# Designed miniproteins, single chains, continued (4): the designs that were tried, part 14

Each design is a single chain, and the fold is of that chain. pLDDT is the mean over its residues in the fold that is shown.

## One batch from the design tools (miniprotein)

Design m12462
Fold by ESMFold2-Fast:
Structure m12462 (fold): chain A 79 residues (1-79)
Amino acid sequence: MKAVVTVTFSSLHQAIGGALILMSEGFKLGFKVKLEEGDRYTLTATIEGDKEYVEEAAKRLREAAEAFGAESIEVKFYD
């Protein structure tokens, strides 16, 4: 199973803080950071593994993003 979590922040500091916390929690995540000049910072995390791991990791990533004041959060699951 695979999940793609897209998180948008209104500040670079919030995006960096969120990414650092997730890395410090030991998640084996593939991260891509896309900077949208001016207004928003988008962090995309790709999670692959068994269904239980992917669902739990995506849930924790969403919760951490909400705690860091994410403007928007999207989670997509793939088989």
Scores: mean pLDDT 69

Design m12463
Fold by ESMFold2-Fast:
Structure m12463 (fold): chain A 72 residues (1-72)
Amino acid sequence: LEELERRLAELDERLQALAPEYQALPPEVQAEIQEILREGQERAAAAPTREEQLRIARETGERIIAVIEEAK
């Protein structure tokens, strides 16, 4: 659990650093990122355990970072 929380903290730091890049992206890419976030939130809400919620959050964040990096 601590490992997942640590990875989420690192992921949050990376996402904070990418905020300016996100705002510079085309509207269609921003919409894609918003859809990834929405799906991730739905999956997390349905997750039966805290550990699963953290894993879903990590996967969602990693996917968002990948989209931003790919679009640069």
Scores: mean pLDDT 77

Design m12464
Fold by ESMFold2-Fast:
Structure m12464 (fold): chain A 82 residues (1-82)
Amino acid sequence: SRSDLIRKMVELAAEIERKWRESNGNVDEIEEYVEELKETIKDPRLIKFLDRYVDLLKERAAGMSDAEYTAKLIQAFAEVLE
């Protein structure tokens, strides 16, 4: 269901943000972690969401503002639900 999809995206986002903090913003560690998460996921919409999330974290590491990052992350959630 759409509610289950939203819940799963929120859970994945929380895990990725936790790993981002633990790694002190190490992009390589996040890419490896996300590839491991993909092995447990069968829904192609969630796979695309994870790929987009990694791209946004790379942009954040390259100097994107927190406000722009948050706005684009909200857009990434919306794109999966549309």
Scores: mean pLDDT 84

Design m12465
Fold by ESMFold2-Fast:
Formats: structure tokens, C-alpha cells, sequence
Structure m12465 (fold): chain A 72 residues (1-72)
């Protein structure tokens, strides 16, 4: 379904971001926090508690914050 495709795309995006963060930082707690937050967002989208658009927006915000911390 379209929803399943968007869930898969969001997971792939999250995994790519986590992989990139692991290469930029030696902080395992930051990586763990990011993974946990991404998992929650995806689970909420998959269960229908949030819209795909809301899930994408939340993940984008999470990405920006994590990359900012990794560069500091």
C-alpha cells in the first residue's frame, strides 16, 4: 500500500541518517537517542497515530538537531 511504501521510505531515511551520524560522532548515546526517537516516530506512523506528513516533519526536525550536535 502507499502507506507501507512511505513507512519503508521513512525507515530507510532514518537508517541513512543514523549511519551518517555514526561516522561523524564518537558519542554512542547520541546515536542511541536518535535511533530510539526515529523508531517511535515510525511506529506511530505505522500504527496510524500520526500522519505520514507529520512523521516526515518530526524526522526532519530530529535530523537537523542531531547533525547540529554532531558538528559541535
Amino acid sequence: SEREKRVRALRERADGMIDALEKLTKDPELVEQLRAEADRIIADMESGKITPEEAEARLDELVVEALKKARE
Scores: mean pLDDT 79

Design m12466
Fold by ESMFold2-Fast:
Structure m12466 (fold): chain A 82 residues (1-82)
Amino acid sequence: MKVLVTLTVYDENGKVIASSTTTASPGETVSLTFYDPETNETLSFSFTVPEHLEPDSTLTLTKTKTGPNGKKYTAVATFTSM
């Protein structure tokens, strides 16, 4: 089964910094690496595609990270069964 994965990263002001759309299999790890020119930092978020997705369903997961200099980022991953 293929899963459509959309990853979007927001800064602390809700601005979209990076976005990626890909297809993956259950249990696979998907990642998005981005560069923030305000902090000169490269950061990444990774998510594991859920093993158990209901057919024709969408699941959303969020992660928040604080960068080395204190700036906060939120990543939203949406998994849609195909």
Scores: mean pLDDT 81

Design m12467
Fold by ESMFold2-Fast:
Structure m12467 (fold): chain A 63 residues (1-63)
Amino acid sequence: MPELDLTTTDPAELRRQLDALLPLIPPETRAAVAEMLRELARASTDPEVAAVFRDYADRLLGR
């Protein structure tokens, strides 16, 4: 099984990995995971990749 790589520069692959991960996140940790995704978005040099991280963080927070 390929390891989850949140440093990928391919927005489509990142979306695929996050879609697989989201249902596995316990409700009690969603806020912490969303914050981590926002940090990854801020650290990303690719605006498309940053947008994916922000979108999934918002989904975890019910926005």
Scores: mean pLDDT 74

Design m12468
Fold by ESMFold2-Fast:
Structure m12468 (fold): chain A 58 residues (1-58)
Amino acid sequence: SLIDEIREKFRGLPIESYVLSYAYHLEKEGRLDELRELLENPSDPSLRQKVVQHYQSL
């Protein structure tokens, strides 16, 4: 699954928990295109900003 690929890609990185939290949020909302972008371009500044903001709002 996309979630499993994201988990493996970010394993051991400082942002792992932030990314996984956001990934589960996107999956729950059916925002699969954004989930694919997270897997393919995780360094995008806009996407990274959304990841951090989502995690901090929890």
Scores: mean pLDDT 74

Design m12469
Fold by ESMFold2-Fast:
Structure m12469 (fold): chain A 69 residues (1-69)
Amino acid sequence: VSEEEIREAFRRYDRDGDGTLTEEEAVRALVSLGVPEDIARAVVAAYAVDGKLTEEEFIEAARIALALA
């Protein structure tokens, strides 16, 4: 999975275009990239301490989640 694919997933699930994903949107985006849901939820919870992820936080979360999958 490339950084471009991760950014594309972020934009697909950022429905309101505010430049952030909620925890649930981030989990769905990671699952769409092939991450198992349990791993996606665990990684997102670690990054989304404020309940949201920026694009850069999502890229980091996705790289970790894909390495654990």
Scores: mean pLDDT 80

Design m12470
Fold by ESMFold2-Fast:
Structure m12470 (fold): chain A 80 residues (1-80)
Amino acid sequence: SRRELIRDAAEGLLTVFDDLGLPPELRERVRELAEREDLDGLEEFAREVVRKMNEAVDEADRQGLSPEELRQLIRERLEG
């Protein structure tokens, strides 16, 4: 169902955000989109998150960053 897709998308994003130790404001955005049943908004937000993470991974590879430095870079890019 559409609600199941929304729940799964939101749960996936929240799991990533918890693993990265991201601030509650990003988690609140996911919850607001899920409460509004805004699947398109959740998909757009997920695409933005993936894009920023890929950009951070590419930068970390170029700079020879450690896994912890990569995690910090991802956090900074998602918070901005």
Scores: mean pLDDT 80

Design m12471
Fold by ESMFold2-Fast:
Structure m12471 (fold): chain A 88 residues (1-88)
Amino acid sequence: DLEKAFKALKEAIKNLDVEAMLKESGKVRQTLVEAGLPEIAKQVAGVALDTGAKLYLTKDEEEKKKIAEEGIKELEKLQKEALEALAA
């Protein structure tokens, strides 16, 4: 379920859908807290908030794409950390 939650959040960012990003980031955070990973949950919330704010303030479509790509990369790092912690 954690992998599905991260996938949904990354898809929302890729689609530049700020409303979906807020909804899906909440689900990822809840899943991580329930899994005993509150620090990773805090970092996911930070990435989603920063990415959403940048997308809201940016009107250039090329810059929006770059912001989305950067946000997805940070989430992929956090997903890897979460999966490694759960595999131990």
Scores: mean pLDDT 84

Design m12472
Fold by ESMFold2-Fast:
Structure m12472 (fold): chain A 99 residues (1-99)
Amino acid sequence: MTLKEDKEELIKLAEEFKKKNPELYEKLVKEALKAGLDEEYAKILAAMFYKYLENNSLDEKEKKELLERIIALLKALKILEEEDLSDEEKRKLLEELAK
């Protein structure tokens, strides 16, 4: 699977989530855009959040913490995609951001 194919699957999942819970979807997209993510990453954020909720029952505090973690991860991935970094440097940066 290519990264492009993985992004397409996440976008489809985001569209399904938007149909099932449009209010939460809009809130997640707004928070992602406010955090400096573009529209594509905002949809990926919504899809990742929704996929996690399908497998886990979270309270409001846990939902907020999850949202902040996904935003931080996607911001890091965006920087890594924009920088011509080696796989080794990308791995080290991701490890630091996961702490």
Scores: mean pLDDT 72

Design m12473
Fold by ESMFold2-Fast:
Structure m12473 (fold): chain A 82 residues (1-82)
Amino acid sequence: SEEAEKNVEDYIDHLKELAEKSGSEVAKLGVEILTFALEEIKKNPSLTKEELIDLLMEKFNISRSTASEIVNLMEAMGVKFA
């Protein structure tokens, strides 16, 4: 939904501000991961939660636990998966 996309974009903007103010590499990585995830959802509205988790693990070399937490955060922001 547009509201869910806006919630994710607002959170990305907040992380960008934190990264600029603090130099946080974690915040910078969060921006990259969430931006990628949002673009993948926009390109494929039928993308499943499991498919997104696998894509994030492969692209960013993060653990399944970390990828799952990120996707769960996106669901908490209103993102719906197939």
Scores: mean pLDDT 86

Design m12474
Fold by ESMFold2-Fast:
Structure m12474 (fold): chain A 69 residues (1-69)
Amino acid sequence: MRSTAYAHAIGRAFALGADGKSPQEAADEALRYAEQMLGRPLSPKEAEELRRTATAAHRIGQLARELDA
């Protein structure tokens, strides 16, 4: 399911942000994970949308890390 793949990919980006990884690494991992879960490559529009959302999730992860310490 598309929504399930996106939710998991976004969760991975958040976790990478909380772990102090780069936004680029988080976005790249989210894209790879979503494509793996869907069993197909993302369209350019889907990839751009997911990159934007993953970057936001990564930022929230970084903020969560900062607030927990």
Scores: mean pLDDT 81

Design m12475
Fold by ESMFold2-Fast:
Structure m12475 (fold): chain A 88 residues (1-88)
Amino acid sequence: AMMAAVRAITRALAELLGIPLSEIESLPEEDRIELVLFAQKLTGVRIDPRDPEASAAAIVAALKADPAKLEEVRKFVERLIERERKRR
């Protein structure tokens, strides 16, 4: 299912960025989907819902190869977390 890919990718991004997984998991589902779609668009990696772990690994590899794209993903995650904290 697509949500398995979203979970795998968000977990991998949390590990890559050094952000606590709990911070990302506390985001609304819509924001987690938005994060995954942003990372996909930025990296050009095709997400395969049947292979969530390979999709996550490909996105991580692409971000590690391009520090500018990695920084854009970090800023995007930080904005989502700040937005959610302000709603609480």
Scores: mean pLDDT 83

Design m12476
Fold by ESMFold2-Fast:
Structure m12476 (fold): chain A 87 residues (1-87)
Amino acid sequence: APPLSAEEVVERLTAELRALARERGWSREEQLFVLSLVQLLRKEVEEGASKEEVLASLRAAVDYLQSQFPELAAELERLFAELEAAA
């Protein structure tokens, strides 16, 4: 299959995070962080960011969350690895 575009990386991440939100029962704070992250990444793509830049922003979000929401950070790290392999 062809590698994912920057837009496809964000759309796939958004779909996976919506599914996880239904399954994991995240706190309001975790839900707001995820919403803010998706909005940030969508804005970056709209402004012409590469898939490498989008993945770097996702990696930064994982690193930021490790101390406060380690379970959410682990899920984002798994999604990062899957998206990086497909991009």
Scores: mean pLDDT 82

Design m12477
Fold by ESMFold2-Fast:
Structure m12477 (fold): chain A 83 residues (1-83)
Amino acid sequence: GEVDKIYEEGIKRIEKAKTREEVYDAALETMLELMKLLPKEKIPQAIGLILRLIGVYLDGASMEELKAEAKRILKELVEMAKE
């Protein structure tokens, strides 16, 4: 479905990223696309996850740490979208 397509494209972009900024941009864009497909009642939880990614980025996490965190958050958003 559309959720799986957005997720797969997002993961590929994150894996191909060569800088922290590229990981952040790919992750944030994918998260916002997935958020559009969420039930309205899940939007506050999704915003919390997006803010978590922003916090990790601002705290100076490595590219590898950002990729790991982004992948965890995207998986959680996919699970919420399929409820």
Scores: mean pLDDT 87

Design m12478
Fold by ESMFold2-Fast:
Parts: C-alpha cells; structure tokens; sequence
Structure m12478 (fold): chain A 68 residues (1-68)
C-alpha cells in the first residue's frame, strides 16, 4: 500500500494540476468536467496499482495536456 505521506503528496499534486486545468478551461465548463473526471480516474488507478508518485503525476499531466 502507498504510505500516508505518499498519498498526501499525490493528493497535493492532484490539487495543483486540477487548479491549472480549472484556470485554463474556466470558459468551457463541459470540457472542464470531462478533464476533472479523467484526472480522478487516473488518480484512482495509480492508487490502486500502487504506482510511484512521480509516475502518477506524469500520467495526470499527460491527461491534462491532451484535454487542453
């Protein structure tokens, strides 16, 4: 299982990426909703698969870039 510290770091990075996506898509609420759902899905899979935080963050950023 991921340690509590690793989960906290992953959550902080998710919040950071979510803020960037929200700022870029503020005028497109439908696209913003899709982006947020996809970010949460990737986050959930990374936690389930016990992926390193760096790998999880990279995957979330890739999703954000594809939707922008």
Amino acid sequence: MLSQEELEELNRELERIAKEVSEKLKDDPEKLDQAMQELLRVHMLSVRNQEPVETAVRRMREVAEKLL
Scores: mean pLDDT 78

Design m12479
Fold by ESMFold2-Fast:
Structure m12479 (fold): chain A 102 residues (1-102)
Amino acid sequence: SIKELMEQIIKILEEIKEIAKSIGDSSTVASLDKQIDHLKKVLETGSDKEIHQEAILVESGVTLHIMRLTLEKKVTPEQLKKLNELSQKIAELTAQIGELVK
């Protein structure tokens, strides 16, 4: 279901947040905390279309976080590999949500 796919995206955002916390990036942690809270509210009250729109915003937002962390040289190669794997999983889940929305 769309709800289950978004719940998986939220779980992946929690993993990205843990990585951001481990490197001491408090701004990324705060941004992800706000986004996770917002997504949980959208799951309870939002339409399928709104959930899909939020998933698209998550995908682009995560890409920008990874680019910034890479530019600032805050991440190890192992952490960057993990972040890229998590970003690809979000893209896959977002595409699946898009296929279910009419």
Scores: mean pLDDT 87

Design m12480
Fold by ESMFold2-Fast:
Structure m12480 (fold): chain A 71 residues (1-71)
Amino acid sequence: GAGLEAAREAGLAAATRSGEQLGKQLGVEVLDVRAEAIDEEFARVVVETSLGTFYGLANALTGAVGGTGRT
């Protein structure tokens, strides 16, 4: 339904913003940030910086980025 689509879009947008904020907080130059849905629970966050590309796993509903994703 429309509510689930809105929640997913909000989650991916939040994950992208989390990646941008992490880059700024660490004081690195952020060149690009994108979030890619993996499934209904998880998204991949890709943060391209002047120091290289960083990857993280995020919750697809909340956008929270953690180093301990699904193993």
Scores: mean pLDDT 67

Design m12481
Fold by ESMFold2-Fast:
Structure m12481 (fold): chain A 84 residues (1-84)
Amino acid sequence: MEELFKEAMELVREGKSALEAAQELGKKKGKGVTGQEVRDGKTPESRAARAAARVLSLEASGFSDEEIEYARKNPLAPGLKVER
């Protein structure tokens, strides 16, 4: 998961969406990824891509590294909304 998260971070930094990042990660394993799988977090690639997109949105908004790490571990935590 951590390795997938780092690769997802790179892809999202390049301007790719969470769906596009998940698809690129899945392509390395010869598997397709759908938008529904990304929304549901059904695959490790989908979960990594969603976490990366959220972390980068918080980073761009000026949140601290500690707050970003909390959001990465708690992607559905109440009170933290990140728009894509």
Scores: mean pLDDT 65

Design m12482
Fold by ESMFold2-Fast:
Structure m12482 (fold): chain A 94 residues (1-94)
Amino acid sequence: SLEEVEELLEKLLERLKPSLTPEQYEALKRAIEAILEAVRKNPEKAEEVKKKLQEMLENSKSAVEMLAGLIKLAEELGVPKEVIEALKRILTNL
């Protein structure tokens, strides 16, 4: 469900928060909102997105690995390039 996707994205944001500057945290929040909007427009993808987010939360060994997974998911969902590039800048500085 969309609600479960939102809850998982919130958990991912909190898990990454300690590794981020305030500016990087705000960029990640914008990316999460863009991912949620993409799922809202394509509800049929909610279960796939939920599974991928659960796998990221369960299996990621580092903030780098978790953020890389999120970037791949955002690209697959067609999130705007500007948002994806902001996430890639965060990844480069982790």
Scores: mean pLDDT 86

Design m12483
Fold by ESMFold2-Fast:
Structure m12483 (fold): chain A 88 residues (1-88)
Amino acid sequence: SEEEKKRKEIREYVRLAVEIAKENPDLSPLQLFARVLAKLLGEPIPDEPVTEEQLEEMRKKALEKGISPEILDAIERTIKLVKEYLEK
């Protein structure tokens, strides 16, 4: 079903977010989210530091390409949780 496909996509993107956060422990949540969005869009990693305005444009592009708001929210939440765990 469409719902099962969407759940599988969410799981794969959450896994990607976890891997990127673990590989880049020194990056802020905003920089990590930008890296995940770049991979979702099939674009090169942007020059760091990425601004909130640049991140919002990347988010807008992801939505235009059919990535759901729920997927973007799941990615952002996952990055924050992994960062909290690593910054114990």
Scores: mean pLDDT 78

Design m12484
Fold by ESMFold2-Fast:
Structure m12484 (fold): chain A 60 residues (1-60)
Amino acid sequence: SPEENKRRLADMLVEKGIISEEQAEEIINTEENVGKLLVERGLVTPAEFIEIMEEVAKEM
């Protein structure tokens, strides 16, 4: 589900040290495009986000 996808993505971002646990909760509860939000905040590059999404997809 989209919500399980957001949780998995958030957990992976925390494991990689890209975001805090508090930021992970914000991501899980947001209706915004997560990738756009992360790139606009300077937390990841577009290329890094693609790599993270590939890892998330591999575990589904």
Scores: mean pLDDT 74

Design m12485
Fold by ESMFold2-Fast:
Structure m12485 (fold): chain A 99 residues (1-99)
Amino acid sequence: MEEVKKLFEEARDLFVKAANAAEQGDLDTARSYAKEAIEVAEKAIELAKTLPDQEQADFYIRAAEAVKRLAEEALNETDPLDASIYFTLAAMVAAVALK
């Protein structure tokens, strides 16, 4: 539980940094942070699969998959503002998993 939540906290912070970089027009830096966040989300999925509570496991897996999907959409954007919106949404989904 605590270890999965720490991964979502790390992903949230990375997506906030990605969104801020994208807002400043720095897509290369934003994409770098987003790729790190995707790796963290993939680790969260793998760790969530080991949880004894199936309902909690399913929740964290779905949340991490949603975060990964939004990050992948952001990486396909050529407009920094559009990319920033997707990174912000990914950060919000990661934050919801911390409650």
Scores: mean pLDDT 84

Design m12486
Fold by ESMFold2-Fast:
Structure m12486 (fold): chain A 64 residues (1-64)
Amino acid sequence: GVEEAAEKVAEYTGVSREAAETLARNAADGHPAGAAATARQGAIEYGKSEEQAEKAARAVREAA
């Protein structure tokens, strides 16, 4: 669900829970590809590995 996806996104990206919840809701509202791309970029900007960025993108897609 959205809450579980948001928790995983925050863990993998380092973004705030509020930002992660917004991304998860955007995916659920029919924009999973855009939300996943944003989560991936956020992880990279926070210095996370490409593997963690991909896990964040996947978590967002699972919210849809």
Scores: mean pLDDT 81

Design m12487
Fold by ESMFold2-Fast:
Structure m12487 (fold): chain A 77 residues (1-77)
Amino acid sequence: MPSKEIQEEAEKIVEGMSEEERKALIEEYVEEFLKEFKDEKAAEALREALEAADLREVTKIIEELRISREKVEEKKK
């Protein structure tokens, strides 16, 4: 689970985003998934599931994951 700090940072970033930027974040996440797993059917199902969910909550979760990954990369293990 992301720390409260990461959650608050993600929320602030997402609140500053336009609807277009939030949709772009979801598309970027789906494209990275497709690039890593090479499964077009799974990537399309993921996109549909994310678009069917609450756009703000989904983009917040994606941003929390991105920030968490960035913090892990800074640790450079």
Scores: mean pLDDT 73

Design m12488
Fold by ESMFold2-Fast:
Structure m12488 (fold): chain A 80 residues (1-80)
Amino acid sequence: SEIEKRVRELTELVRRALEAIEARDGETAAAVVAELAGPELGEEVRRALEAGDERRVAQLLTAAALRRIGDIIDEEIAKR
């Protein structure tokens, strides 16, 4: 199923982003979040990590994941 593939890809990206965030690897975290929701959000995550703003990082990662979920749902609805 295409939706199952997209959900697996989303889960792997979120896991990788969390690992990079815990490691304080802003470059990797920004790259993974950019793949989830675009380069602007990735750059915001990098800046939040550099500032030590853990709440902002959590908010941005949540927003990125929700946006990707929305894109997956919208694409599946468009096929019907």
Scores: mean pLDDT 83

Design m12489
Fold by ESMFold2-Fast:
Structure m12489 (fold): chain A 96 residues (1-96)
Amino acid sequence: SSLFEKLEEQIEELTKLLLEEAKRKNWSGVEMFRGLSLVASLYFMLKLVKKDPENEQARKDLLEEAERLVEFGKTISEEIEEQAREIKKLLEELVK
C-alpha cells in the first residue's frame, strides 16, 4: 500500500512536470495528448496490477509501458526523464 501511494505521488509529479514543460514550449494539443496518454496508460496498468498482482503478463506489460515513458521523457528534458526513471524503479520494486 505504501509503495502504491509513493507511485501515485510520483505519477502526479510527472504530470505536473509535463504540464509545466507544455506551457514553456507552447505544446500543440497533439503533443500534450501524447504525453498525458502515456501517463494515463501507465496509471491504468498500475491499477490492473494492484487488482491482480499474480498476473505475470500484466506485470511485464506495466514494466514495458514504464520503459516507453522513460524513452518519451528522454525526448523532452532531463528532469522528466529522471522522474520517469524513478517511477520505473518503484515499479520494478512493486513487481518483485
Scores: mean pLDDT 83

Design m12490
Fold by ESMFold2-Fast:
Structure m12490 (fold): chain A 57 residues (1-57)
Amino acid sequence: DLLEQATQEMIDSARKTGSVDTEAIKQKLIAAGLSEAEAEQIVREAERAALREIAKS
């Protein structure tokens, strides 16, 4: 599940570096075969989910 993978990468990045590089994740999704619009939508949904999980800590 690409959305779950993107969400987990954002959580891991935030825990490791204190920040989330959404552009890097978007480029990875495009490289995996998604269109820019599809990748952007997944990134937006993943960012919202990741921020919610990080905020719980």
Scores: mean pLDDT 79

Design m12491
Fold by ESMFold2-Fast:
Structure m12491 (fold): chain A 95 residues (1-95)
Amino acid sequence: VEDLRKRLEELERQKAILEFNKSVYEKLLKMTVEEIKAWLEANSTLPLPTDEVLEKAFENMKKEYEKKLKEIDGRLAQIDAEISRLRTELENLEK
């Protein structure tokens, strides 16, 4: 029983860290798009990087962050499944 509680606390801590990391990547995706667009607008009169160059940078960045988010989602699903199993097991032991 005590070992199950300690394991749950550990998993919930890991989940909180992963959820925080997920929120950071999601926020970075939104901010980066807006920042690049604002920078392009500020430099519209200069022969700076074309939309194609910026789109390529966006595509590469988005794919990398989406891959990291997919990895985090997969790990969160595993942790959630284990937490649910352990909670059910702990509840059954306390009945």
Scores: mean pLDDT 73

Design m12492
Fold by ESMFold2-Fast:
Structure m12492 (fold): chain A 105 residues (1-105)
Amino acid sequence: HMPKIRVVRPEDAESLEEVIAALEETLKQMEEVYKNGDKEAAREAARQGVSALTSALAFAERHGLPKEKVEKLRELVEQATAALDAGDIPRALELMKEAVEVLKE
């Protein structure tokens, strides 16, 4: 069965802290699924992770985070999407971890 990862949408997130917490939970679930060796579940979890990252970018843009952070998050979303399309799940995970660190700055 595919894991259901909760995606944070801009309208559902009340604070940056909630966005960060939701992304960290999504990352934890992605890592657990990936370690389990289920390729289908790992790809679906990574797809949901990239979706959650896209929602975090939308939150950052909507709430006026610094332009430098927004642009860096946008680059990370593009790179994570490309990694997912290439089937490079470990790279997608690495990029999502980097995005969480950007949000914590």
Scores: mean pLDDT 75

Design m12493
Fold by ESMFold2-Fast:
Structure m12493 (fold): chain A 66 residues (1-66)
Amino acid sequence: MELSDEEVEKLEEALRKLKVKPGDVVTVEELAKAGGISQATASRILNILESKGIFERTPKGYKLLS
């Protein structure tokens, strides 16, 4: 399961707009809105990044680890 270059660009733009830093929590809805993508796409992206240890699933959403 890999991210496309387009998905990476949308992710970077979304994180920049949300001003996400290590330790911050982002929800699927917030990422989708900031990235201009569907919630299904945002959920897929966050799931892939969680599997790589970049994000951690919490009760509030996904926390950026690094």
Scores: mean pLDDT 78

Design m12494
Fold by ESMFold2-Fast:
Structure m12494 (fold): chain A 79 residues (1-79)
Amino acid sequence: NPEFEAALEELRRAMAEAGVSQETIDRILALLERIAEDPEDTAAREEAEKLLAEALKDAPNEIALRVSTAYLAALTAAV
């Protein structure tokens, strides 16, 4: 899925620029890959969003918006 792979790469880059730890980046990307295999797995989606919210809690609004936009693009491409 070229769109999904491109969206994951964009999200990885956006999170790295936002100062998100490599461990958290790897976990969020793995959860998105799980969602791509099973779109009905709401627990994986909730965990990814929880990790993202915690990682961005002190981020400037512009940075948080950029990462959130990349996340939504990856989530949409996962279907």
Scores: mean pLDDT 85

Design m12495
Fold by ESMFold2-Fast:
Structure m12495 (fold): chain A 87 residues (1-87)
Amino acid sequence: MEEEVVEAILETRLEIDKLAGRELSEEEIEEMRRGLLREFERIREEAPAEAEEGNELAAIVARLIEGRFEAGKEAIERAKEKVEAAK
């Protein structure tokens, strides 16, 4: 269950990076997978146990996706600036 959710998020991220023409190493992919699993466990532990399973999972997934997109956008922005400076 948790692994399936993390895999879906990771696949979505990889598709976005591929469309942007970015290449990710196998080690980087593995590191992202481990980070997502750890974050999922933390959020799950802090989440209200009385929340419905479906609603709880949806909330956790949304927060993981949002956090990863924010970090990804910042990384892309900084990479863009470095390329511009190198010209």
Scores: mean pLDDT 62

Design m12496
Fold by ESMFold2-Fast:
Structure m12496 (fold): chain A 87 residues (1-87)
Amino acid sequence: MMPSEEEVVKALQELYKELEEKKASDEEFIERVRELALELGFSEEEVERITKRMRRLIEAGASREQVFVMALILALEYVRRRQAEEA
């Protein structure tokens, strides 16, 4: 089942804190976001789009916080789209 906006926000925020405490690499950050999104019920296509945007931002010199916020925004857009289509 598709997660709620609150579940997505909470899960991604908890992941971000964990990865920052661990001093995780950019690749570990991307892989952990992919795994979490799949666990939350996002499709492989949605997850690929999110991770591709994250990689592009990293290549452009964005901070990890900026990359995290963009991933969160994209994830919430998918949740909102599906909720609107199922209403």
Scores: mean pLDDT 81

